# Ledger of designs, part 35: designed miniproteins, single chains

Each design is a single chain, and the fold is of that chain. pLDDT is the mean over its residues in the fold that is shown.

## One batch from the design tools (miniprotein)

Design m1275
Fold by ESMFold2-Fast:
Structure m1275 (fold): chain A 87 residues (1-87)
Amino acid sequence: SMAEEAAQRWISIASKEDQARLLNELGVYYAKQGKYDKAIEYLKKAIEIGSKEIQAEALRNLAKVYEKQGKYEKAAKYEEEAKKLEE
């Protein structure tokens, strides 16, 4: 309905922090589906616009995706970047 379309538009004007949380959640969702390229895309967007807290969470999720792909060197790099943000 037109009212539902209006609600979706209001959601789309959510704060950068809320947008970053949603992007991080989408990244996790696609990772669970084995769609790693989509997961990486969404997680990187969450890192770009999120606070330090969301950046750290998205970096850890990105590391897990690379680990599942067998890219252990990239996984270790992103885990270390997340750890530095939480110091």
Scores: mean pLDDT 81

Design m1276
Fold by ESMFold2-Fast:
Structure m1276 (fold): chain A 59 residues (1-59)
Amino acid sequence: MQQKQQQAQQLTDQAIQHLKQGDYESARQYLEQALDLLKDNPQLAQQIQQRVQQAIDQS
């Protein structure tokens, strides 16, 4: 498994946690870092964006 993909998922988890805490600035920074790691994998980047959107919709 590619380490960049795993790290991007961990950063996404942190972004979602900060969103739930109301810390939108930190959430955005973590999400941007996750997406930057996935510049070569747009399919996984889209899945991560969908997951974040679901977290926003549920909060």
Scores: mean pLDDT 78

Design m1277
Fold by ESMFold2-Fast:
Structure m1277 (fold): chain A 63 residues (1-63)
Amino acid sequence: SLEEAERLLKQGDEYFKKGDYKKASNYYLEAADKFREAGDWVKAEEAYRKAGQALIEYIKKKE
């Protein structure tokens, strides 16, 4: 559902703010999948983009 997707997106944002980029990326990917399933391609793209940003930050932290 869109409500579940929005909740997952917010969880990703919270973990991103905490610097837990691995968890943020996982939540963003789950949100993207739920938005895609609901047919909201614009929101799915936003969530995929956020997942990519979280992954980049994770890699930077790991070097």
Scores: mean pLDDT 86

Design m1278
Fold by ESMFold2-Fast:
Structure m1278 (fold): chain A 86 residues (1-86)
Amino acid sequence: EVKVEVTAPRKLADGSYEVTGKVTGDPDRLLKLYWQRSSQSQPTLVKKALGEKEVTATVRTSTPETYTFIGEDESGGKSAPKTATW
């Protein structure tokens, strides 16, 4: 099954924040990592890879809000969503 994990947001010296999401799944399937801000109506594809059992991506933002990460494989299998808030 596809799983997703997310780190707590980390404040940077310039006042922006970093959030890291990691999706884990079957390396024989194209693995996709999505993120969605609470201000967005739809998720954005952040990273995808084939041949990897985990895909990690870091997003940087100056907007303090809730970020939701979702993992998906090419067969349409989806993870439970994981959120980070600051």
Scores: mean pLDDT 76

Design m1279
Fold by ESMFold2-Fast:
Structure m1279 (fold): chain A 52 residues (1-52)
Amino acid sequence: MSKQELLDEIEKMGFVLNDDGKTFERKDQPGTLGPGGLVTFAKPLIDEYVSL
């Protein structure tokens, strides 16, 4: 999967890329960092994106 495809899938799960280009936060709770309950489903994709 390309970096752009990973980004698109993560955003569909309700997360947005922060201005640093490296971290994500929830659309419904801006400023919240790290994994939470719903983040469990997006975590593998986020980890892959950050590793690229």
Scores: mean pLDDT 66

Design m1280
Fold by ESMFold2-Fast:
Structure m1280 (fold): chain A 88 residues (1-88)
Amino acid sequence: DDALVERLGRELDLSRHLISSLLKYLRELSDVHKSAADDEARLREILQLVKENGLSTVLPGEKLSITERIKEKTGLSLTDWISLYGEL
């Protein structure tokens, strides 16, 4: 989904690497039949939180509210996710 990653990266002014990694993470967690639109909606919400709280400009440990929010939406913390996938 290079087109989706590029579109969201342009709209939100965020790293395509971050968007691609989060999209993969959400798909791995879903383990249920869901539409591409549902994946995009969830990804957009998470990326909006990252943009608004400046996760890309601050260490996650300093902004725990962002990691807690991601955990609430995905079931795993951002640090747990990074440990599993080896990247942010």
Scores: mean pLDDT 57

Design m1281
Fold by ESMFold2-Fast:
Structure m1281 (fold): chain A 86 residues (1-86)
Amino acid sequence: MKIIIELENPSPGSAIHAVGVGVQTLLSGGESEVEVKGPRMIIVSKDASKEAERDAYGVAEAVKSEGGTAEIKEEGDELIIRGKGG
């Protein structure tokens, strides 16, 4: 599975959860890239484990719990999470 997480103005908690998805992917033998530029954080994980997938849904919940908005989209073998604020 491929996981894409795009966060705009994330809280520290949301950012840590997103990084956790990348770490879980790497530990499971997949690939992960993290880009931080101004108010945006983007994580792209390839060949993600089931644990990384669960953590990715947790990112959306973390964004919402911090007062932000989050959107989840599934397209074939891709999971896309977009969050704003927190």
Scores: mean pLDDT 83

Design m1282
Fold by ESMFold2-Fast:
Structure m1282 (fold): chain A 81 residues (1-81)
Amino acid sequence: SVEEIAEKLKKKAKEAGLYFDDESLKIIAEDIQKVINNNYEFKKGMFTLEGWDEYFNGKKFKNLDELIDAFIEYLKKTNVE
């Protein structure tokens, strides 16, 4: 569920020294759910946040943990949070 994704994302973000507000957390969790629904394959246009399409387009993930970890690493590179 989106709620489960959001809670897991929040926990991993805190461990990485990142902070999400509730609105950003919900948007990212909804975007992650879209990737999961597409057999863990990222397609251009799945994310609402700018820049994600260029970095993730065509990437496949094994599970939710790998997908969330990839998002956290991208955020660390962009200093968004």
Scores: mean pLDDT 75

Design m1283
Fold by ESMFold2-Fast:
Structure m1283 (fold): chain A 55 residues (1-55)
Amino acid sequence: SVDARVEELLAEAEELERRGVAAAIAGDRESLAALQARIAEIAAEIHELDPELVL
């Protein structure tokens, strides 16, 4: 279902945000940029599935 897919995407985004914090603390700008790019892709997919959930 759409709800299950949105839950999966939100869980992936949360994990990537945690990894992003670790990358930022380590000063790993390349990893941080890659993680942020993936988070943006996930946000776009969530917006397509449920526009009200994103904004």
Scores: mean pLDDT 82

Design m1284
Fold by ESMFold2-Fast:
Order: C-alpha cells, then sequence, then structure tokens
Structure m1284 (fold): chain A 62 residues (1-62)
C-alpha cells in the first residue's frame, strides 16, 4: 500500500543518513535507489533521484 511505501522510504532515508554520517555515500545512494526501484521507479531514474536525495541530506547535516 501507499502507507507501507511511505514508511519503508522513511526508514531507508534514515539508513541513508547513517551511511552518509559514517562516510559511505555510495551505500546511501544504493539504499535509496533500491527503495525507489521497489516503489516502481526505473533503475536509471531511481539512481538519479537517489543521488539528488543524498546531496540534500549532505547539505542538511553539514
Amino acid sequence: TLEETVERMRRAYEEAERAIRAGDVEKAVEILTEELVAAGVPEDEARREAEEMVARIQKRIA
């Protein structure tokens, strides 16, 4: 359901932030890419979107 997708994405976002804080930016991109693909986004678009999300997280925690 949409509610399950939103909750799963929120958890992925938290995991991605932890990965970024640990210095593993590539892991953060992979985490978010996998969840976007699971939500129905094509892999190329999902990776691009995940990279933008990671960049936003990096700016937020700096």
Scores: mean pLDDT 82

Design m1285
Fold by ESMFold2-Fast:
Structure m1285 (fold): chain A 66 residues (1-66)
Amino acid sequence: SVVELVEKAKKTEDEEEAIKLLKEAIKLAEEDEEALKELQEYLQKIKDEKFLKLLDKALYEYFEEK
């Protein structure tokens, strides 16, 4: 589940592992419209600045690798 990947990323202390998990969530969301909706709704509830910065890094790396 996309939400499970994001929750694991939030709980990990390892920035590289968090980015890896977020990139997997982004990949699933890109391939499935329902997964994209779940990810977007979940992220709208997140107010953690540190986590949002990790998400930005994951998005940058994911789309740079494409």
Scores: mean pLDDT 78

Design m1286
Fold by ESMFold2-Fast:
Structure m1286 (fold): chain A 55 residues (1-55)
Amino acid sequence: SPEARRAELRRVVDELVQATRKIKEAIEKGDFEKVKEYIEEARQLTARYRALRAA
């Protein structure tokens, strides 16, 4: 449904914002393994967002 898709888009956007904050915090702490993990998380979320927008 359009409503379910809109709710999922909002969730993905919220998760992407959180991933960005986690990347910043990991950089500030010098934890580059966590930076790599969070960048990959953000990449997957971006792909999901694009797929939902194309549907």
Scores: mean pLDDT 86

Design m1287
Fold by ESMFold2-Fast:
Structure m1287 (fold): chain A 73 residues (1-73)
Amino acid sequence: MEKIKKMVEEVVEVLEKAGLSDEDLSLLTAALAIGYRHKDAEGAFELVIEMAKKLGVPEEVIEEIKEIQKKYL
């Protein structure tokens, strides 16, 4: 529980610094939390990465998200 919360907080911080709206941050946070609940953490990260790319998040920020995935999975 605490590990998942910290991981979600780190992903949100990275995306917030990239300039995502509160609505987009809320959606991506929900997708990530749902994925972890269904034991599909990797699929949740893949979905978040694809959505972030569609929202125009820079590749450097996408790489930071991938590093968070490696740290927590």
Scores: mean pLDDT 76

Design m1288
Fold by ESMFold2-Fast:
Structure m1288 (fold): chain A 80 residues (1-80)
Amino acid sequence: EEAIKYLDKAIEAAKQGNYEEAILNVSKALRIALENITDPELKEKLLQLGIKAVRAILNGDVDTAIKYLEEAKKLVEEAL
């Protein structure tokens, strides 16, 4: 649940335009999830989604960032 909590915080921060906080929370979520996921394919997909979300945040594309973060949440929930 910790990884999902940080993804939710990242989504909220992105919606508020707090990009530094959004990126920090994505980083925290990825670290926790990658430590708990053993499947290398799921790890790679999660890392790719995180990179895409951060890139979207840096570009100011909040809608795209939220889409990737929601996909990451679903992947983490399924990989529990």
Scores: mean pLDDT 84

Design m1289
Fold by ESMFold2-Fast:
Structure m1289 (fold): chain A 88 residues (1-88)
Amino acid sequence: MKKLSDEEIEKYEAFIEKLKPHLSPESQARLERLRKIAEEQYDEDTARQVILDAAFTLAIQELPIDVLKEAAKEIGNERLLERIESLK
């Protein structure tokens, strides 16, 4: 797994925070459980990235692609926008 820079992590977190309120209560609960497990098993930087990747996966499964694209554009994260567009 390629380590993200602190700036990239901050932008990724901002993107995920925009999506979290739109997730189902069940997915939010699952994400919190995963946070606890990741923090126990990984170092702080790795746990942080694992949680963000899990939140993104849940968002892709639950939210329309257009909502994901809009959030990425608002954050100005071109790399996340490209990743979302690759999902069709």
Scores: mean pLDDT 75

Design m1290
Fold by ESMFold2-Fast:
Structure m1290 (fold): chain A 99 residues (1-99)
Amino acid sequence: MEERKKSLIEEAKKHLEEARQALENGDFETALEHARKAVRIARELADLGFYDEAIQILEEVVKILEEARKKSTDPELQFEIDVELAFALIELAITKLAK
């Protein structure tokens, strides 16, 4: 279990780093895709009972998506970002309540 937890956290951190780099480069579609992958990993961590780690990942995803939403000029992409942001916020709330 500990090795699985560590592997998931490392994978999530890499996706968050890729999302931040894409965001910095104005590649909001790539930032969104990596944010989505981080949300899936956070959900798996929460399912395994690692709520604090899942919360930390989801909070970073929310920050990335809020920044991408603000900087994106494409209305269709802004809508996709808003949808994922809503899912991330719901997942964050559920995870905090389960803790």
Scores: mean pLDDT 87

Design m1291
Fold by ESMFold2-Fast:
Structure m1291 (fold): chain A 114 residues (1-114)
Amino acid sequence: MQEKLDELRKKGVEIARKASEVARKAADHPSVTPEQAEKLRRYAEGLEQLAKALEQTVDPEGIAFLMEAAADLAREASEVAKKAGPELQSYADELNKHADELRKIAEEARKLAE
């Protein structure tokens, strides 16, 4: 069980950091408004903070909770990128993919808590 949790945690940290990087790159894109850029940077910071929290979390319920929170931030970042226009569509798609991956890991961690 612990080896499976450690694997899920490691995958979640990697995906959350990838989502953070995508959100940061989207924030720096010239097609975003200052308000959209601020939101995207905030989501990127939140994703990095959640990745750091995941590195120190050992219980399956805590891992699931942090993965779910990261998935929600990635999805919100995707929506902001989508509203910024067609030049940000690839960033929005990548953020949605990471959100789906994080949600799947959260579900797997929750099953280990049962």
Scores: mean pLDDT 87

Design m1292
Fold by ESMFold2-Fast:
Structure m1292 (fold): chain A 83 residues (1-83)
Amino acid sequence: SKRREELIKRADELAEEYSKKDELVDQEIAALARMVKSLLETSKVIDDEFLESAQRILDRLEDEKVREEQREAWKEFEEKRRK
């Protein structure tokens, strides 16, 4: 379906964009986008519920507030790891 192809393209573009950024949150976003792309490509049952769920995950990966909260969590983790 066109919706599936569009979501695969969006996931691929997110994975490429964020893999080039330097923060741990960006690497997390890239990894999750690659996972969503893989699941969209390999799923044998493509229904509207599955596509809607995939879109919601990608929307959250692009949410600036969610990214900032995860950035803060990664910074806290790195600081605690350093003693």
Scores: mean pLDDT 84

Design m1293
Fold by ESMFold2-Fast:
Structure m1293 (fold): chain A 55 residues (1-55)
Amino acid sequence: KKVDEEIKKIFEEFGKEAHEKVLYAISQGKTWEEIKKIVDEYRKKAFEKALEIKK
């Protein structure tokens, strides 16, 4: 249960960073493919950090 709380917090942190980066990329005229790459990068980092806590 406490592990789940830590995992949620990690995803919230990376979600905020990803959101800011996505908004900035949109303002710079980046393509949707480039924006998806930013989202995928932050998702990967969040999963890696969550796995370290889970294992």
Scores: mean pLDDT 74

Design m1294
Fold by ESMFold2-Fast:
Structure m1294 (fold): chain A 78 residues (1-78)
Amino acid sequence: MERGDKLYEKGVELYKQGKYEESAKLFEMAADEHEKAGNYEFAARSYRLAAESYYKLGDLEKAVDFVQRAKEFEEKAK
C-alpha cells in the first residue's frame, strides 16, 4: 500500500478522535508523499485537512498558510 495513503488514513482517524496536533502532522506528511508521487489532487486534500486541524487548534496563521498550499496544488492538478 502507498505510504501517503496510510498516513492520510491515520490522520483522518486521529482527526475524528479530536487529536488535531497529531492529525495535522500526519496530513502534512501525507501531502509530501503524494507530491513526490505526482498526485497533486491528494496532496491538496491533505493540505486542506492540515489547515482544518490547525484551525481547530486556534492556529489561524498556519491554517491560512495550508489553505494557500492546498490551492497551489489544486492548480497543479488541473
Scores: mean pLDDT 84

Design m1295
Fold by ESMFold2-Fast:
Structure m1295 (fold): chain A 68 residues (1-68)
Amino acid sequence: SAAAERAALLAEAERLEREAKRALSQGDYATAVRHLERARELLTRVLGADHPRVRRLARGIEQLRALL
């Protein structure tokens, strides 16, 4: 169902955000950016590109990329 697909995408995005936080705690900014970019793709599919959560994540990715 569409609801089950939506729930699965949100769960995967949450998993990727947790993995990104772990990478950040280890100083692995490149891995963190990759996980957050994938989470952003999934959240955009569910919530839309203009959603506050997606825009906030995009800003976070931009800030981290400046460290690479």
Scores: mean pLDDT 90

Design m1296
Fold by ESMFold2-Fast:
Structure m1296 (fold): chain A 81 residues (1-81)
Amino acid sequence: LTITSIKKEGDKYIITGTNFSELASEPALYFNGKFVTGLKFIDDNTAVTEKPLPEGTGDYKVIGPGKDGKLIESNALPVTL
């Protein structure tokens, strides 16, 4: 599970990455170690946030249950929004 970009497109925030199919269910997005929103999958490489993201610079991670029931984390992605 890897994330490569987070971009604001209109009123939506689009997350691009790889291997979102490794997650058993829709994951959560964390900013500087704190939960900010759930995610909805578009495809294996794209998800959209359920809520607006905070402004500023920090590290984002996607965290959720894998298909074996263990939590998996993405890389930390530094983003400025």
Scores: mean pLDDT 75

Design m1297
Fold by ESMFold2-Fast:
Structure m1297 (fold): chain A 84 residues (1-84)
Amino acid sequence: VEQAKEEAKKIAEENMKKLKELGDKYSPRVKEIAENTIKKIKELYEAALKSKDPELVRKTVEGIKNVAKTGIEQIEKEMEKIKS
C-alpha cells in the first residue's frame, strides 16, 4: 500500500508541476485546462492517500496518468492553434 501511495504521489506531483509550468507560460485557455487537470489529479491523489485498499490505490495511479495525458493532449491542441 505504501509503495503504491508513493508512486501515486510522485506521478501526481510530476504531472501537476508540468501542467503548472505550461499554464504559466502560454494562453489563458492553456492555464484553464492546466488548472482543471491539476484539480482532478489532486482529488484522485488525496483519495489514494486515504485508501487502505492496495488495488484501489493502483487503479488511482492509472487514473492520474490518464487524467494527466488527456489534459496535456488538450493543451497541445491549444498550443498548435497558437503556432498556426
Scores: mean pLDDT 77

Design m1298
Fold by ESMFold2-Fast:
Structure m1298 (fold): chain A 61 residues (1-61)
Amino acid sequence: TKEEIEKLLEEAEEAVRAGDLARALELISQANELMKKYGTEEEKKEARERIKEIERLMREL
C-alpha cells in the first residue's frame, strides 16, 4: 500500500544517513516491488522522486 511504500522509503533514507547503504538498497528494492504491484501512477511518481533524492544522498556520502 502507499503507507507501506512510504515507510520503506523512510527507513531507506535513515539507513543511508546511518551509512548502511546495503540496507538502503534492499529497502528501495522492496519499495519498488510494492510500487510496481500496488502503486497508482501518482504514488509511483512520488516514490520515484523520493528514491532519486535518497540515491543522491548515497552518492554524496
Scores: mean pLDDT 80

Design m1299
Fold by ESMFold2-Fast:
Structure m1299 (fold): chain A 60 residues (1-60)
Amino acid sequence: GPAEELEKKIEEEAKKQLELVRNNPVARELFIKETGVDPEDEEKALKTLKENLKKLLESY
């Protein structure tokens, strides 16, 4: 349904953001400072990014 489609889009966006964080030294440092999560821990990093995206969407 619409909620499941939204979850898939959030997951795709989170994966793109994780790739950016891993490939950009400044983005990587900021991510670690703000979240305390290692970007190399894919499961934790993706969960954190998905939660941040959901909160951003809920603020609109």
Scores: mean pLDDT 81

Design m1300
Fold by ESMFold2-Fast:
Parts: C-alpha cells; sequence; structure tokens
Structure m1300 (fold): chain A 114 residues (1-114)
C-alpha cells in the first residue's frame, strides 16, 4: 500500500509493547516465541542462552509504569525472533505466552490504524 498515515492518531504515544510491535512489523520480522527472565540488566548486543538456544538482544524498551524491560531477540542458529520480558519477580527463564498474545494484539491494532 502506498498511503502515508499522518492525519490519524499520530499524536498518541505508543506503549512499550506497541513500540516493539511497530519495529517487528516495519522490518517484516517473525516472532514465534516469548520468554520471561529474572535478568533485569539486559543491554542491546547481549547474548542469552534460553532452553539450549543462543539469542542476541536486538532492541530494548522499558515500561516506566512497571519497571519491566522488554527485549527483541534473534536466535543465532535459525535467525528467528523472540520476545523477552525482564521481571525480577520471576526465577530463571520461562515461556511467556501472555507476552506473545499481547504482541499479536498490538500488531493487529497497528495494522488496523494503517
Amino acid sequence: MELTTYGHGRTKPLSPIERLARLILEHGLRVVEAFVTDRTDLRVGDRLEIFGRTYEVLALVVDFETGVKYALLRDLETGEHALLRADASFKGVHPDPELLARLREAQARLRAEE
């Protein structure tokens, strides 16, 4: 589609998950997995081992309401993308299907506003 969106909802700030959803849609990335970790010290370029796979942190967004950090990850073996939530209330690393669901809702909302 060739239309530019500049007159519709443009002044509203994006939430942290919507910022990641926009980045994912803009770059045509496929996010298939989401995880939560107790590692709150994440930086762009960091490498994490999650369930025997090595991921690189591509982007980081902070939720200032909750203090939770969200990261966009790339699997170094497959090139596929995953989402990570850093929450110190958790122990270790776990799947986070609710985070994946929130991402898909944000992507659907952004597509509807295009």
Scores: mean pLDDT 76

Design m1301
Fold by ESMFold2-Fast:
Structure m1301 (fold): chain A 111 residues (1-111)
Amino acid sequence: MEEEERKRKIAEELRKVVDALTEAQYLASRGDVEKAKEILAKVAEELGLPETAERIRKSDDVNEAVLDLAIAFAEKFGLPDVAAEMRRRAAETGSAGGAIAVLQEKADELL
């Protein structure tokens, strides 16, 4: 594939993941934890991350599930700097909201 086509595909997948992570955080904030986990696990399966999907289904913490999916996505698509920054922000804030912000920033960079 041409470099521009690869960049566009990564940006499209990034936006899909960001949308799913954001929806899951919203559902969890409303107490719909099972629905949040189902959305995250389904996206993980669609991305070819079945082990991540299994961990998400077994998780009792949606913030941990969001962070796990976000990092697994970044590692799979060759974005190690993004994965490192997501871990850093999550550690500083104690929440996965920072990870979603990092992925949004990367999606915007790839516009």
Scores: mean pLDDT 80

Design m1302
Fold by ESMFold2-Fast:
Structure m1302 (fold): chain A 66 residues (1-66)
Amino acid sequence: MKIVIERSADVSGLSPEERARLHEEMVREARLEGLELRKKIREENPEEEPEVTVVVRVGDEVTVLR
């Protein structure tokens, strides 16, 4: 099973410092969410190895977690 979690935020009106902070926070939250989702899928489908990819986009910055 292959699952993609995409999180994006509009940075209009944010300072460079606020944008960097938001990006770091979203990446941290998305990583935790991805781990929880992987655990839940494994509990429901123990015969399958879940592939969870997390994509976080804040303005023009994109972070991909596998």
Scores: mean pLDDT 77

Design m1303
Fold by ESMFold2-Fast:
Structure m1303 (fold): chain A 89 residues (1-89)
Amino acid sequence: NAEEKAKIYERVADAVAKALGPDSALAWTARGNAYYYKGDFEKAVEYYEKAIKADPNNPVAWRNLADAYEKLGDTEKAEEYRKKAEEIE
């Protein structure tokens, strides 16, 4: 259930922000996941890009960015960012 996953990632984002700071890569990734499961793929991209800026060596954030671009119909960017995730991992 996408709604249930969105609520879980909202709680995770709040907990991570409290523990590691709101500008941590993990907090940004969790916020991106919350928007992704809400179906707001534009905001998901925005938060995943913030996560990558905080930690460019995080393959999870690159894969999630690729998945969000796929949902937006930008298959070329999705492929590019998927390859970046594979390169880092």
Scores: mean pLDDT 81

Design m1304
Fold by ESMFold2-Fast:
Order: structure tokens, then sequence, then C-alpha cells
Structure m1304 (fold): chain A 57 residues (1-57)
């Protein structure tokens, strides 16, 4: 499985957002931080999605 797709699937499962939205968050973070590790990209995207979810709660 492509690494981006795997990270997006994990984010979708953890946050409850659609896979397409999780994938978009990963791609955005990667573009802003191209030298960041997959781990750092995942953590930044996860925080972004959780902030959005907290705002809705």
Amino acid sequence: MERIDELAQKLSELTGVPLEEAREAILEVRKEHPDASDEAIFQRALRRLLERKQAEA
C-alpha cells in the first residue's frame, strides 16, 4: 500500500473523518513540511483533524 494511503487510513480510523479528508490533510502537511518524516507529518495532520473535531463538539 502507498505510504500516504496508509497514513490517511489510520487518520480516518482515529479521527472518524472520511478517508478523502484524512488524505487531504496528509498531503497538505507534507507540502508545507517536505523534509518532515512520515511520523511528523502524521502527528501534524492528526492534531489538525482533532482540532477541527473539538470545534464541532
Scores: mean pLDDT 77

Design m1305
Fold by ESMFold2-Fast:
Structure m1305 (fold): chain A 68 residues (1-68)
Amino acid sequence: SDEQLQAVRNLILQMSPNATITIQGGTTLTVTGDLTTQKLIALALTLMGEFPDFSVTIDGNTITVALV
């Protein structure tokens, strides 16, 4: 839902204020930025821990979070 995606977005911005976040279709949130792979992995693991109902994937320097 939109409220859940906004909660995910707010957590990401709290941890990585320089991240670029795009929400599409009300179910998917994409995170991109010039962060190291280690920083992206740490962010993805935090999202998986805080929002276990979401699918979290890493592709290069992009994290995709989808409500399942």
Scores: mean pLDDT 74

Design m1306
Fold by ESMFold2-Fast:
Structure m1306 (fold): chain A 75 residues (1-75)
Amino acid sequence: MAAAQERALAFVDRQLKTLIELSKTMSGEKVKGMMEQVKAMADNLAKALNASPEFQARIEKLLAEGEKKVEEIVK
């Protein structure tokens, strides 16, 4: 359902924004561990929602942008 996919995307975005804020005060090693957990949750959500290639691409782009932002702060 579109509403469920939109909520999943919003959830992942919220988790990434929280992680970006936490990356300013936490060690890079711990932040990377949390990022892997966010990626795992996003992958599980995509599988549970039987994600279309379009939705999968949206999730992947969001994760890539969030990961890059976290890496810029941690480095």
Scores: mean pLDDT 79

Design m1307
Fold by ESMFold2-Fast:
Structure m1307 (fold): chain A 77 residues (1-77)
Amino acid sequence: SVKDEFLSLSEEEQKEAIEHAIKLLEAIAEDPRVPEEVRKKAKETAERLREYLENKDFEGALEVMLEFEEWLKKLNE
């Protein structure tokens, strides 16, 4: 699973993955071509990820990212 693969990474690699996800979500939140609902969710998710990153809770941050991905999949079905 994605979770098992993520947890097999080093702490530094986990941190870099979360930092990259935050950058992507912040870019989505600022893109006027993206639907308002998706922009709002991306902004909220990025803020949650920053909080988990500050607390060094990389597993919690991954769960937040997976929730966002699942939400997007349901929105496109």
Scores: mean pLDDT 84

Design m1308
Fold by ESMFold2-Fast:
Structure m1308 (fold): chain A 86 residues (1-86)
Amino acid sequence: SAALYARAVEETTEFALKLLKKVLPEEEAERIAAEFRELLLEGRVDEAFEYLLEQLKKHVSEFEAEVLTSLVRMAWAIERIRARNE
């Protein structure tokens, strides 16, 4: 359902924002999380994660950007599985 998809987007975005706030200034983290959320809501999943990775590469090492992006991608996978089972 659209409501379950929207919940998966919100939960994943909240997790992403929490991680981003650990490595970026709050304003920057909130800006990146907002764009990531919008792309996910539009169903542009691959573009959302590519955007997140490229934004993180501007602020942290390539290795750290890949690790952080992978953590958010795992959170997305978990939330999508939860949505499917409800």
Scores: mean pLDDT 88

Design m1309
Fold by ESMFold2-Fast:
Structure m1309 (fold): chain A 97 residues (1-97)
Amino acid sequence: MEGKTSTATAENRPVSASATATVLAPEDMTVIGTAKGTGVAARDPRELDIRSVTATKEVKAKKGEKVTITLNVTIDLPTARPGRNAATASGTAELKK
């Protein structure tokens, strides 16, 4: 979409959130990090436009290895009100064989 008139990147851009999870591998295994981001835009006083994005990253770990997974999620909020947009992210790390 061309003809962009806004220069305020923090006010009219997608909201971004990051989640970090750290886990110690008890044995050689795969660590799966999942970040769920939720963006909220207030459309009017009684309605919220809620968007959710999930990102997953897989890391192979060895016994005794401390694995840190950082995931960034970006949520597009096309009907955003300046100063009313919010983004949250939560991260989990799952151990899988």
Scores: mean pLDDT 62

Design m1310
Fold by ESMFold2-Fast:
Structure m1310 (fold): chain A 60 residues (1-60)
Amino acid sequence: GAAERAEAARRAENAARAAESLGRPDQKTQAQKYADLARAAKTAEEAEKYMRLASEAAGG
């Protein structure tokens, strides 16, 4: 639902911010792209997919 979409988008944004805080501009840029897609997602499943990709980009 809407709450699950909002939570996934929030977590994706947190991943991008974590990469920025660690001084990883390439990882931040990739994570931010996925965070933007999570925010634009129309379903909870799509938002969760992009949240996971944002977390992977931020950590890799």
Scores: mean pLDDT 83

Design m1311
Fold by ESMFold2-Fast:
Structure m1311 (fold): chain A 64 residues (1-64)
Amino acid sequence: SAREAEIRRLEEELARLSREMARIEREAAEKYGVNKLSEEQRKRLEELRERIERLQEEIKRLKA
Protein backbone atom coordinates (compact mmCIF):
# COMPACT_ATOMS: atom_id res chain seq x y z
CA SER A 1 0.00 0.00 0.00
CA ALA A 2 1.00 3.65 -0.35
CA ARG A 3 1.14 4.02 3.44
CA GLU A 4 3.50 1.02 3.80
CA ALA A 5 5.74 2.43 1.04
CA GLU A 6 5.83 5.82 2.80
CA ILE A 7 6.73 4.21 6.16
CA ARG A 8 9.57 2.30 4.47
CA ARG A 9 10.85 5.49 2.80
CA LEU A 10 10.84 7.39 6.11
CA GLU A 11 12.61 4.51 7.92
CA GLU A 12 15.30 4.46 5.18
CA GLU A 13 15.76 8.25 5.57
CA LEU A 14 16.00 7.83 9.36
CA ALA A 15 18.77 5.23 8.87
CA ARG A 16 20.67 7.58 6.53
CA LEU A 17 20.52 10.49 9.00
CA SER A 18 21.67 8.21 11.85
CA ARG A 19 24.68 7.15 9.75
CA GLU A 20 25.50 10.81 9.04
CA MET A 21 25.44 11.60 12.78
CA ALA A 22 27.79 8.68 13.47
CA ARG A 23 30.14 9.86 10.70
CA ILE A 24 30.31 13.43 12.06
CA GLU A 25 30.99 12.15 15.60
CA ARG A 26 33.76 9.86 14.28
CA GLU A 27 35.37 12.64 12.21
CA ALA A 28 35.25 15.02 15.20
CA ALA A 29 36.89 12.43 17.47
CA GLU A 30 39.71 11.85 14.94
CA LYS A 31 40.40 15.56 14.27
CA TYR A 32 39.70 17.28 17.62
CA GLY A 33 39.93 14.48 20.18
CA VAL A 34 37.20 13.06 22.43
CA ASN A 35 34.43 15.39 23.66
CA LYS A 36 35.57 18.33 21.48
CA LEU A 37 33.16 19.28 18.68
CA SER A 38 33.44 22.43 16.56
CA GLU A 39 30.50 24.87 16.71
CA GLU A 40 29.63 23.95 13.09
CA GLN A 41 29.62 20.22 13.95
CA ARG A 42 27.46 20.82 17.06
CA LYS A 43 24.96 22.84 14.99
CA ARG A 44 24.83 20.11 12.31
CA LEU A 45 24.26 17.42 14.96
CA GLU A 46 21.40 19.50 16.45
CA GLU A 47 19.82 19.82 12.99
CA LEU A 48 20.11 16.05 12.44
CA ARG A 49 18.56 15.29 15.86
CA GLU A 50 15.62 17.60 15.09
CA ARG A 51 15.11 15.96 11.67
CA ILE A 52 15.26 12.47 13.22
CA GLU A 53 12.63 13.46 15.84
CA ARG A 54 10.31 14.77 13.09
CA LEU A 55 10.72 11.55 11.08
CA GLN A 56 9.95 9.44 14.17
CA GLU A 57 6.75 11.48 14.70
CA GLU A 58 5.71 10.98 11.05
CA ILE A 59 6.33 7.22 11.26
CA LYS A 60 4.31 7.04 14.50
CA ARG A 61 1.36 8.86 12.88
CA LEU A 62 1.41 6.52 9.87
CA LYS A 63 1.58 3.38 12.06
CA ALA A 64 -1.31 4.55 14.27
Scores: mean pLDDT 79

